# Designed miniproteins, single chains, continued (3): the designs that were tried, part 58

Each design is a single chain, and the fold is of that chain. pLDDT is the mean over its residues in the fold that is shown.

## One batch from the design tools (miniprotein)

Design m10003
Fold by ESMFold2-Fast:
Structure m10003 (fold): chain A 55 residues (1-55)
Amino acid sequence: KEREEFLRKVIKTLEDMIKALEERKAAETNPSIKEQLDKKIEGLKLEIEILKKQL
């Protein structure tokens, strides 16, 4: 189904974003920015879980 292909592409994009944010967090020295990055990563992981339930 076209919707499943679209959802899989969105999930891949979110996974790529998480990887980029994790790399940024590893290089970051500011604790406040690290906390913000952690929250963004957590939010994206939850979004992926929601999307996977639709597959």
Scores: mean pLDDT 83

Design m10004
Fold by ESMFold2-Fast:
Structure m10004 (fold): chain A 71 residues (1-71)
Amino acid sequence: DEQTRLAQEAYEAVRKGDFEKARELLEEILKRGPLSPEAIRYLEQVGVLAHIHGDEETLELAREAIRKGLA
């Protein structure tokens, strides 16, 4: 599943502190259809890490990706 792969890559990027790369991956996810539960779990962790680090842009993109992915 490509969306799950992208979500995992976004999670790995935020773990490394690369929020710019994480945002690029989140924008790519937003162009795609519904998300698997596994992809949603990765995006939830992206949001948590973005919140802890005060990166509001990444947090908002993660929230939007989850919202659209659940529809």
Scores: mean pLDDT 85

Design m10005
Fold by ESMFold2-Fast:
Order: C-alpha cells, then structure tokens, then sequence
Structure m10005 (fold): chain A 80 residues (1-80)
C-alpha cells in the first residue's frame, strides 16, 4: 500500500541501501502529508524503478488525507 509512516519509510530506505541499491528521493510536504518519489537503481543488474508513495506521522486524519490524495491521482485501487 502506498501510505507509510515515517518510521516504516526510513526502515525501507535503510534496508534498500544496505542491499546495495542506489536510492534517490524527492519529498513534497502538504497539509501534514509528505509525497515521496523514489527512484531505486540496482546498478549491477541495470534495473531502475520509480515509485510514488505518501508518508504520514501515522495520525488517522493524516492517513485519511493521504488516501484522498491517492484517489485524486487516480491510484485509489492501491489504497483499497
């Protein structure tokens, strides 16, 4: 699911870097919700993936706001 807490997000990024992946992130904060665009590259295999996700402080109101933003982007099936 494309909504994570800051703690879970940081754990995921740390694990990817520990496995030797190159991780590039772009963060945009709006209304207590952070939109993150991740570019993950396995340089040894030549594989690159781009993911868009939302990071919150875990408060229900901010999680709801993140789900609403996913719907606005046409990604509502990933929030179901």
Amino acid sequence: MNVLTEEKYEEQVAQLKAKGYKVEEEREEEDGVTKVTLTITDEALGITKTLTLYVTDGKPENVERAIERLRALGLEQLAA
Scores: mean pLDDT 72

Design m10006
Fold by ESMFold2-Fast:
Structure m10006 (fold): chain A 73 residues (1-73)
Amino acid sequence: MKELLQKAAIYAANGKAEEANAALDEALAAGAKGADTNAVLAAQYLGQGDEAKAVEYGTKGVKGEEAPVTYVK
């Protein structure tokens, strides 16, 4: 699961929407949540066509530096 979330974030950062969504789907099926939601949000923004936000959230997910609930940009 952890590797899938990291792969999804990396794919999002590289603009590989299809691969990012596939990796996030697997991670979500495995029960990803909490700080891992950063990767899920990246896939959601890719689906909406908002690639800039997808890359931003994907990067935060990989870092694991700050949780989305803390609302720190």
Scores: mean pLDDT 61

Design m10007
Fold by ESMFold2-Fast:
Structure m10007 (fold): chain A 100 residues (1-100)
Amino acid sequence: SDAEIAALQARFRALAAELAAGLPPEEATRLRDLTDAILSAVDARDLAAFVAGLTELGRFLRELEARGLLSPEQRATADRMEAAALGIYLLLQEQAAREA
């Protein structure tokens, strides 16, 4: 389960880097900061901080789309990031339930 979480974290980081490469510098920096905060919460097993970070990421991605800054290819990358995040969320919830 820790190995599965680590694999999904690596995938999430790689997808975030791919998306950031296609964004303007300000938006690329914000995406990197959000990604680092989210992955730090995963490392800490802080479910509340992780959910808060994902909420901000989802808001940011919707803002990028509304501003026309996401191509269809970049939207597909963002969808893959959201899928990786959901996988992490489910594994973190499973771990928390076993520790309770």
Scores: mean pLDDT 88

Design m10008
Fold by ESMFold2-Fast:
Structure m10008 (fold): chain A 86 residues (1-86)
Amino acid sequence: SEVEELKKRALEHIEKGKEAAKKGDFEKAKEHFLKAVDDATQLYVLGAKEEAKEVLEKLAEAAKEIGFEDIAESAEEAVKTLEKEI
């Protein structure tokens, strides 16, 4: 399904972002994390709120781990908003 493909793609972007950060490529890491945000937004638009929440929770954890505080905070706030809708 489109939902399953979007979730898979978002999770792959999070992993690629973490790998890029480990190599010191923080520009590429940020690019991948923003692509994961786009995929989570598409999941939300499709009504896949639980899948969007799972992606955003994993993104927040990864962003915190590498020091992208703005991305982490935005993802955590989005998770809190989704929790009220689920």
Scores: mean pLDDT 88

Design m10009
Fold by ESMFold2-Fast:
Structure m10009 (fold): chain A 100 residues (1-100)
Amino acid sequence: SPLDEIYELLQKAFDLAEKYLSDEARREFGRLFREVYENLLKLDDAIREGKPKEEVKKIAEQILENVDRLLELARQYKAPDELISTLEKIREIVKKLLEE
């Protein structure tokens, strides 16, 4: 599913950040990764429980905002292309979830 793909890519991004980023950058990334993960769990629950489409979209929009912040940090900290491309793939999947 798209959510399963996001979880896999998020884990890959986390591992790349731990390997290649400075301690300060890793702390900021860790905070945002946690927010993305918590919102993905909320999104999964909302879809599973048949919550209104508007609630599902609101959670997905929050995930997109957090991923955009991760991309900005990756560029600011000069992260390797593999981390940036992994985050861009997550962004594209989340964006498609907002398009009907």
Scores: mean pLDDT 85

Design m10010
Fold by ESMFold2-Fast:
Structure m10010 (fold): chain A 78 residues (1-78)
Amino acid sequence: DEVFEKILAELLKTDTDPSPEVREAIEYLAKAQALYYHGGASMEEVQEYLDKAFEAFLKATEKDPERRKKMLEIHESK
């Protein structure tokens, strides 16, 4: 999904050594994406990891309003 890829790219773009919150968001996004593409899990599980990823990236971008704005636009555009 383009939204997953774009959020992941934005999380990694600015930080060579990502914060724990960024790493957590990346992990949840990767897990949600893997579950979605492999079809081995319910849509409820995919949504759970998407929600966790969203919460983690909100925390990761709290101190960077420009980065946060771009990530929110990507997430909400779907």
Scores: mean pLDDT 67

Design m10011
Fold by ESMFold2-Fast:
Structure m10011 (fold): chain A 118 residues (1-118)
Amino acid sequence: KPRVLVADDDPELAERIAQALKDAGYEVHVARTGEEALALLPEADVLIVDTRLKGMSGVEVVRAARAAGVPVIGITDSPEDAQAMLDAGADFILPKPVSPEDLIEAVEAALAGRRPAA
């Protein structure tokens, strides 16, 4: 099953996102810090990241994920943070509040773009 890494330091938002993804049939791991997110990137098929992370910034995590070839979905309530994540290489941006439907659609699109040449 595809593995989704959720990097968010808000436990309520992270749990809501994780539950929606698990209900859709994905494996989910939650990282509370940028450092934890970096450690888990090699096992991730897609990254969902909030700009507000303890330790490393979400934008720095986006850069690391893109360098590792992991597709990235950014979550933010700030247009400035959205632009910073796009500049860092995020594939998709979802505004807060995030709907489960938009979240699942973005994950499916990110995974489709990651397929080996077919």
Scores: mean pLDDT 80

Design m10012
Fold by ESMFold2-Fast:
Structure m10012 (fold): chain A 97 residues (1-97)
Amino acid sequence: MLYKVRAVVVVRAETGEEGRKLAEEIRQELDKALSELTGKKIENAFRFAGPLPSGTDHVISGEMLLTSEVAKELERKLEELRAERARVAALTVEPAA
């Protein structure tokens, strides 16, 4: 069964340049993790939603259809990310009908 998954990550940084660089690194890391989990070449599943008003923190978001197994592994990855480098990492999982 497929699930509609929406993920939002707020990347913390001290400068706008560092925040943009870190956000791109995290975005690529998430695309790589999804590619490994699905066995498919996944690019740009996550996109920049923009910088926050501070100019330092950056928002990455993605919306995708995943199996429950892949969704759980993505949730674990986001929990690790929240502990280390992200101010917020949130995941919403809904049945895709």
Scores: mean pLDDT 75

Design m10013
Fold by ESMFold2-Fast:
Structure m10013 (fold): chain A 69 residues (1-69)
Amino acid sequence: SKELEEKLKEVEKLLGPENAELVREAAQHVIDGDLEGMSLKVQELAKRKLSPEQQQAVQRALSAAAKES
């Protein structure tokens, strides 16, 4: 969706390409209904010390992905 694409672009801008790839993979797992796969990607992100703004961007992207499923 356009909303998901916009939120993923914001994630890449705020978190950089490496962290954005993890969020994109987590979002794809959400769309596919693979909550276990999503959880594993979120755990990898949790090991990275994200700022509150970065955490909000991730949450918005995953919320947008959930609307696709």
Scores: mean pLDDT 84

Design m10014
Fold by ESMFold2-Fast:
Structure m10014 (fold): chain A 72 residues (1-72)
Amino acid sequence: SREEARRKARETIELARKLIEQGLPGAAASILYDGLLEFGRLVSSLPLDEALAVWEELGPEFEEVLKEALKA
């Protein structure tokens, strides 16, 4: 569901931010890659319009946090 996809994305992003704050950017990158794969699976199960809406909402946040993890 759309709510499940949003929940998964939010939980992954929040955990990654916490790991970066703890000085563990490598661990953050790892959970972001795994979380992105699962998020993609959940989103691919949605109608196209809902999938696009969720991706446009949460995709940029995944990119931002992953970029921070890889730069740290």
Scores: mean pLDDT 82

Design m10015
Fold by ESMFold2-Fast:
Structure m10015 (fold): chain A 56 residues (1-56)
Amino acid sequence: MLREAVLKAAEVLKKHGAKPFVASDEAIQAAYDEALKLGLSPEEAATAVVWAMLLL
C-alpha cells in the first residue's frame, strides 16, 4: 500500500508542475489528500508525500 501511495503522490505532484527544487503548497496538499483517500493515516500520507518529492 505505501508504494502505491508514493507513486500516486508523485503523479499528483507532477501534474501540479512540482520539481525537485520547487513544490507549491497546493501541489503538496493535493498529493497528501490523495494519499489519505487511499486509506493511509495522516502520518503515512505525509511520509508518502516526502518520498514522492525525493523521487521527482
Scores: mean pLDDT 74

Design m10016
Fold by ESMFold2-Fast:
Structure m10016 (fold): chain A 62 residues (1-62)
Amino acid sequence: MFSKQERQAKAESLLKQAEADLEAAKKDLEVAQKEDDLYREVAARLSVIGDQEDIKFYKQFL
């Protein structure tokens, strides 16, 4: 079992990581779109979706 403090601290840590990953993925997506790199664009889009879902999930515990 986790205490409320442990659960919140873990969720906050994971949320900060996911938010940083989302910002990096958004920048990568912008670069891929400017360079017309379809493979990089697909990879970046998947990263954005994954990070957005992680952020939503972790926020449920805060």
Scores: mean pLDDT 81

Design m10017
Fold by ESMFold2-Fast:
Structure m10017 (fold): chain A 70 residues (1-70)
Amino acid sequence: DILKKYSEELKKAGADKSADLLEEMAKKGLSPKETLEKLKKLTREHPEDFNPKAAETVQKVMDELEKLAK
């Protein structure tokens, strides 16, 4: 559920690739830690795909996932 909320926020910000990744991971039942690691990899490999608003939203999502992983 929480991953679905984050996916919706990312779609609103235009980060469709990150949103699709979170939605897929929610379907697979992956942990917040696993989701965070994959999202970090995506942002490192494709930083140019993120406008400033999308980048801010992605960072906020990563911060929340890090809290949940502990």
Scores: mean pLDDT 74

Design m10018
Fold by ESMFold2-Fast:
Structure m10018 (fold): chain A 83 residues (1-83)
Amino acid sequence: DPRVETARRVARALLAGDKAGAVRILEESGFLGLTPEQREALLREEDPLRAFRFIAQALDVPEEEVERIERALRARDEAALEA
């Protein structure tokens, strides 16, 4: 599922502290058009879990996958986000 793959790529960028990369991944995906205000809010968000929740809901990612990715983010498990 390309939306789930996009969500995993975003989560990996957020885990790495690369918020600009996360925004770029979203904009290039074509699944979500960010407003200037949403883009700036994401760049200012310091909690990667909170940033990810907003993105996952906007992308309509299945709940099972959201829970899996959130678990990996809490554990800082980069390998789980690659699969």
Scores: mean pLDDT 76

Design m10019
Fold by ESMFold2-Fast:
Structure m10019 (fold): chain A 81 residues (1-81)
Amino acid sequence: MKEKEQLAAKAVGYEIRAIGSLLEGNYREAGRDYFNAGKYYEKLGDKENAIKWYEKAIEYYRLSGDEEFAKEAEKNLEKVK
């Protein structure tokens, strides 16, 4: 199904973008990229990867001092558990 392929491509694309953000030292952008990867894995029904990337989003949002973004990622994490 084209939709599933597009969601998978976006999920992987955000993982790659997150690595790029980390190489730049931009923890806020890395948190956002991991959060988006988590959302696309959630849409795919890939619970294990959704949890993994939401946890990484929380980690990097906290490292950047973005507590409100970390809280939103925690809400999404609790939803997929």
Scores: mean pLDDT 86

Design m10020
Fold by ESMFold2-Fast:
Structure m10020 (fold): chain A 98 residues (1-98)
Amino acid sequence: SAAAQEKAREYARLAAEFVREAAEELARELEREGRPEEAELVREFGEAVATALTTPASSPEFQRARERVEELLERLGEEVERVVERAQARFDAAVAAA
């Protein structure tokens, strides 16, 4: 239904925001550890995931975002799991506060 599609878009936008926030938090920690190049890649990962979540799957923008996510997964390894874990924690905290 149109209402279900609108709700899905709302959740995708919220998930994208939490991914960006989680990536920025981890990037700042990596910068404090003297790893600024990895910090920039983590920020790029967050933006690519957010773009993929909020862009239609049929678009060239989605395909470019997906390819960038796959590239960054290979380069970042475990740091990607930390972004996902932090994004999930933010989502869980938001649900608990509601």
Scores: mean pLDDT 82

Design m10021
Fold by ESMFold2-Fast:
Structure m10021 (fold): chain A 79 residues (1-79)
Amino acid sequence: AGAEGAEEGGRKGKELGGKEGGVEGAALAARLAERGGGGLRGQLAEGSAATAGSTSAVAEGGEAGGEMAAKAGRDAALA
């Protein structure tokens, strides 16, 4: 009765939310890196935020992924 379609839709939604959360987190990390000085540190912060956001959002949803990406970006920029 379309149970497979419902599960697939839910999983796809989490994947799309993960991608969106990663993009939002990367944008925030870029702004934080600009304040602390761009360059290699900025690129590392962007990468960390995107990875953390995508991974967390796939598991927890887009909003949570965005928050996790933002935190990861901040931590990377300040380290």
Scores: mean pLDDT 55

Design m10022
Fold by ESMFold2-Fast:
Structure m10022 (fold): chain A 64 residues (1-64)
Amino acid sequence: AVRDELLQELSDKVLEAAKKARERIKATPPEDQERARFEGLRDVTEVTSEAIQERKRRLAEAAA
C-alpha cells in the first residue's frame, strides 16, 4: 500500500541518519566524542522532524 511505502521511506531516512551519526562518532577524536554524540542526536531529531513535516505537507496537498 502507498501508506506502507511512505512509512518505510520515513523509517529508512531516520535509520540512515542514525547510522551516519554513529559512524561520525566512531571517527571522532576522544576529545570531541561527547560533542559528536550531542550533534548526532540533534541531527537524527532534525531529520525525523523534517521528514514528518514533508509527509504532512504531501498528504495535505494530495487531499486538496
Scores: mean pLDDT 75

Design m10023
Fold by ESMFold2-Fast:
Structure m10023 (fold): chain A 82 residues (1-82)
Amino acid sequence: MLEELRKKAWEKAKELAENLKPGEIVGEHVGSVEEDGVRIHFVGVAERDPKDPKKVTTSVYRVSLSADGEVLSMEVESETLE
């Protein structure tokens, strides 16, 4: 499940990357899971390099929230350059 959500987020970020301008960042919420009482959200993010418009970084962020809605962590799950 986690791996599937991560892959979907990455594919979505890659699609968003094709339409970005230099320095532009876009994100899309792809899914969420619960692990040990913590809710984890997966967000695909694409950013076009402001100095090289042919380079795009696509990333999947794993965002962990407590039961009270506090952000516990936000980490890059995966990243690739195109």
Scores: mean pLDDT 74

Design m10024
Fold by ESMFold2-Fast:
Structure m10024 (fold): chain A 89 residues (1-89)
Amino acid sequence: MKKVQELNEELEKKADEVRARYEAADPEEQEKIREEAEKELLELTKEAIKNLPENREKLIEDLEELLENTPDEKTREAYKELIKVLKEV
């Protein structure tokens, strides 16, 4: 369980740091932060899915809930695609 605990701590810490930096940053830095955040989050998400099948099911449920609460069609399509990819893993 140490690996999962450390992964959760890193994910929460990085999410908080990314939000704080993005809100405080100028437009040039915001683009850089976004690219770095996307890469880091993708890597952490892949590790979480590989380490625990339970994480995949939980993530799918969370995304389905976000899908119901999101009015933006483009964002809804992105969530649908991500759910589809997760179900195929």
Scores: mean pLDDT 65

Design m10025
Fold by ESMFold2-Fast:
Structure m10025 (fold): chain A 111 residues (1-111)
Amino acid sequence: SAMEQQLQREIHVGLALIYAGVMKLLGKFDAELAIKALEQLEEAAKYLPNPEIRQAVIEGVEELKEIIKENPDIPLDVALEAIDAVLDALKNPSLEKTKQLLEEAIEKLKA
């Protein structure tokens, strides 16, 4: 049901916020925690009703994960901004805006 799908999204978003929160508490970037946060947001995306938005979020998250794996010394604020962009994408009903948010996060993470 739609309510069960929403509950699953909220659970995975909550877990992502816990991983991001641990990095905030420690005041330092942790690649493993950042990857775990992104994996939870990718799981949340699987419960999105629009298949095109779902696919765009999944693909964007996979690219962000690869960038983090290749670049272990990302500034904490930049990593948290990327996580926030995925959170905003999950709330957005627009495919165009979802793609723009993810592309901006990817570009900032590569800089």
Scores: mean pLDDT 88

Design m10026
Fold by ESMFold2-Fast:
Structure m10026 (fold): chain A 88 residues (1-88)
Amino acid sequence: DEARRRALEEALRHAERALEALRAGDLEAAIRHAEEAARAAASVPASDPVGRTARLLLEAAAEALRAGDAEAARQLLEAAIGLLREAL
């Protein structure tokens, strides 16, 4: 499914940008990219386990970033990136 692949690739790109922004200390950019990644993952049908799991991880990462929990955010972003890379 081309639409699924495109959505998961978009989620991966934003998740990687969120992690880069977090490492650079740009929390606003990290939050924006984590939210964009979650939105891209949410565009996949809810029945898709990869899209659903990636969305939950990315939403949790955005919440961790807002809470100032950089370590939790890093782990959640890395988990989402790993899942998306394995699925593509």
Scores: mean pLDDT 88

Design m10027
Fold by ESMFold2-Fast:
Structure m10027 (fold): chain A 86 residues (1-86)
Amino acid sequence: SREAEIALFRAIGDAIVAHLEAAGKTELAEQVRTLSDEAVQAMQQGDYELAQQKNDELVDLLKKELTDEERQAVAGIVAAAGAALA
């Protein structure tokens, strides 16, 4: 359902933000929070094209700002958050 998809996306976004804040990357965490919230708002309005665009911007931001090792850590967090909601 759309509600379940939105809940999953929020949980993933929250987990990434919490990880970045714990790592001292407060400014990056705020940018990720903003993009995640905008994607959730787009999903709530049925604008999946805008939601995908915001998610692509979030992924590109993480690729630019994080090392390969830090990106692997984030990928693990995303997988764990997804599994916890399954």
Scores: mean pLDDT 83

Design m10028
Fold by ESMFold2-Fast:
Structure m10028 (fold): chain A 91 residues (1-91)
Amino acid sequence: SNAKKEIQKLMKEFVEALKRGEWDKALEIVDKIFEIIEKNNLDPSDTLIEIYDAARFYALITGDEEFLEQVKKRIKEAAEKFNDEKALRYL
């Protein structure tokens, strides 16, 4: 699927932004991933969990709790919108 390839590219860009401490860019990429999920009616669960795991890992290394809270809020809102119980339980 073209949409799945796009998400895979954006996930790589997300991790690179996290490695560089580019928090605003990382949040923009998260929002783009959510738009693709919504537009293509994809199962969000594994992607939401992967975003959270990556953000949590880099926030733990850097001590940037504010960034993690911003990501967590976005994931919670998306999971509620998508009725994704698995992602909600993982947070």
Scores: mean pLDDT 87

Design m10029
Fold by ESMFold2-Fast:
Structure m10029 (fold): chain A 107 residues (1-107)
Amino acid sequence: IEELLEELGFRPVGEETIELNGKEFKVKLYERSFRDPQDGQETRVLLAVLDNPEASDEDLLELLKRLAEEAKARGLLGHAILAGDPEHLAQALAELEKLKALLAEEE
């Protein structure tokens, strides 16, 4: 997953241990900038990867909520994915491609 994120232009910016729903998880953080072609505004995306097979959808949702609040405070968009699940990885990739298309063709 790390190699795939690098191919998508994401760069590793950190690793943190966080508590989600009473459980401790290691989270890897990646960042990428997107530029809006309509107004030239740069949007930075912070991606958190849960590298733990015990993580649940509820853990992912709690991480996403925390990440979204922190990202907004810093002028970033927050996204979270569960590593080790091909379906979640495919969904995250589809969302990133959709975001690129929206930034390129929309306002």
Scores: mean pLDDT 62

Design m10030
Fold by ESMFold2-Fast:
Structure m10030 (fold): chain A 116 residues (1-116)
Amino acid sequence: SELLEKIRKKLKEILDKLLSLPEAEPFRNLLDPEKFRIPNYEELVSNPMSLNKIKELLENGEINTVEEFEELFETMFTNVRMVFPGSHPLLQKALELREEFLKLLEPLKKEEEELS
């Protein structure tokens, strides 16, 4: 549908902006648990997520709503929170990235409410 194509285009624009941010660098690809010495990673993280994985899902037509897109980002942020302590630099970068994500997503959520 025309509405679905419009939503997907806007989600891609948000994702492209996030991917370009320096805070996004650790989250562009799936976290390497060996590189970060994360104990019990597979037990803590049931659904590994990254910006490039979200991009692949969007390009393959597997994301149909703003809510589905938001849930994938929240999965990524939750995973980071589960494996890193509050003082860790990667958790701080994830919180900065999440704040920017929410700012970019808010106008689209308001537009979706007007169309429903």
Scores: mean pLDDT 84

Design m10031
Fold by ESMFold2-Fast:
Structure m10031 (fold): chain A 77 residues (1-77)
Amino acid sequence: MELAQKLVQEIEDRANELLALVDQIASEAKKQAWRARIDALKAEALALLSSAGFTPEKYAEVLARFDALKAEIEAEI
């Protein structure tokens, strides 16, 4: 239980970090597009944690996707 709560918190923290970066983008249309992508990735990550098909490898891939998305947003700022 505590480990699952920690992983959920990690996903929420990563998503919130990306949303804070998105707030620095000047274009409202681009902000909406980035927020939608972050929300979709967060939903996918949380669904993975509740999945019977969960593996550490799949979780690592999701974390790598958050890192890639962060780099893309930072390049937009």
Scores: mean pLDDT 82

Design m10032
Fold by ESMFold2-Fast:
Structure m10032 (fold): chain A 63 residues (1-63)
Amino acid sequence: SVADQMRRLIDQYNTTDDPAQRAQIRQQIMDMVRQYSPYPQTDAQIQQRVDRAVAAVAAMRAA
């Protein structure tokens, strides 16, 4: 599912130490977030949503 693909990308982002690879994965996550929204979103809004999603996945794994 798309949710599984998103979770996989977030996991890769959280485990990647290479800045260039991290930036590429972040762009893929941002593109997927943009696809879900019916409204135009700024890069700042998308970044906030990505940060929240990353934190949520990390919290779920800690629980």
Scores: mean pLDDT 76

Design m10033
Fold by ESMFold2-Fast:
Structure m10033 (fold): chain A 74 residues (1-74)
Amino acid sequence: MEAELREAAAELREAVKEAYEAVKGDEEKEKEFLELLAEFDAQIPKVAGDLAAAIAFLREATRRLREFVEEVKK
């Protein structure tokens, strides 16, 4: 379980980097990216102390970031 949390967190970090690279230099898209990150930050206290919920949240956040990147690349 701890290993799954670490892996999910690593995947999220990579998705964040990929999303930033896709939006950098475009102020409007950078703002949308930061707003998405703010949504994720607001969810952290809600899953704190529940390892399964934290892992599920990190995986969902990674999925949403990858969908955002696909939309931005259009």
Scores: mean pLDDT 81

Design m10034
Fold by ESMFold2-Fast:
Structure m10034 (fold): chain A 99 residues (1-99)
Amino acid sequence: MMEEEKEKRLKYLEGVKKSLELLKPKDEKVTEKALELLEKAIEYVKEGKFEKAEELFKKAAELVNTEAPEVVEELVEMVDANKGEIVEEIKKIEEEMLK
């Protein structure tokens, strides 16, 4: 139970980290600072310190939203694109079953 919550939070934070790394060319200074905060948040999740992790994630989100809103816009577009990929993977499975 605690391990399942830890795994879910870890997957989410690592996903956000990877997305921000891809957006680094948009604003390198702001994304690097946000990545440092996310890395610390990931460490706290691994330690079971969820409240501290959430505080650092909030600081990272606030920093990016305030100093580089363009990065936030691109991040939203990336999330929408990832949703399309999942739908396409489900359709492939359905087509394979409906021979």
Scores: mean pLDDT 67

Design m10035
Fold by ESMFold2-Fast:
Structure m10035 (fold): chain A 110 residues (1-110)
Amino acid sequence: SGVEAFVAMLDPDGSGVLTVAEFKAYLKEILPEEHHAGAFQMIDEADSDKSGIFTTEEAKEFIRLRHAGRPEAAERNIALLEEAVNGSGVLTTEALKRLLEQLAESSTIK
């Protein structure tokens, strides 16, 4: 639900890879202005190689930063990411779709 539209907004050129610039542009549209600096810092910290593209390792770091103080939640989300990327060294739009679908399924468990 909306995952395909969400991923298309993150990768409008159809490169099949999530870029840091595209993700920052998207967050600027959906987040309140007061949250922009914190979100951008977290993304910059995750993009440690300054490649401008999210690698699988940088995506894992982003999950760890987002779940600071909640190591079990970080580990669960990292495991889902590893399954979604299926051995890829970069976060593809296909892997992101799989990850978001798994997270949506988990959040609907009552």
Scores: mean pLDDT 66

Design m10036
Fold by ESMFold2-Fast:
Structure m10036 (fold): chain A 55 residues (1-55)
Amino acid sequence: MMSKVEIVKQFMSVSDLSSLKNLAAVYENQAKKNPEDEELKEMRDLVLEEIKKKS
C-alpha cells in the first residue's frame, strides 16, 4: 500500500521543473492553512529538494 509521500515521489519522477514548482506552491499554501500537518511540510521539502536536483 502506497503512502501519500510515495505517490508524490512517483509524480516528481515524471514531472518537469515547471510542474514541480507548481506542486511546491500548492504544498506551501496547504502547510500555511494546516500548520499542524507535518506531512504537508515534509512533502513541500521533498518537492523543493527535487527542484534543487533538477535545477
Scores: mean pLDDT 76

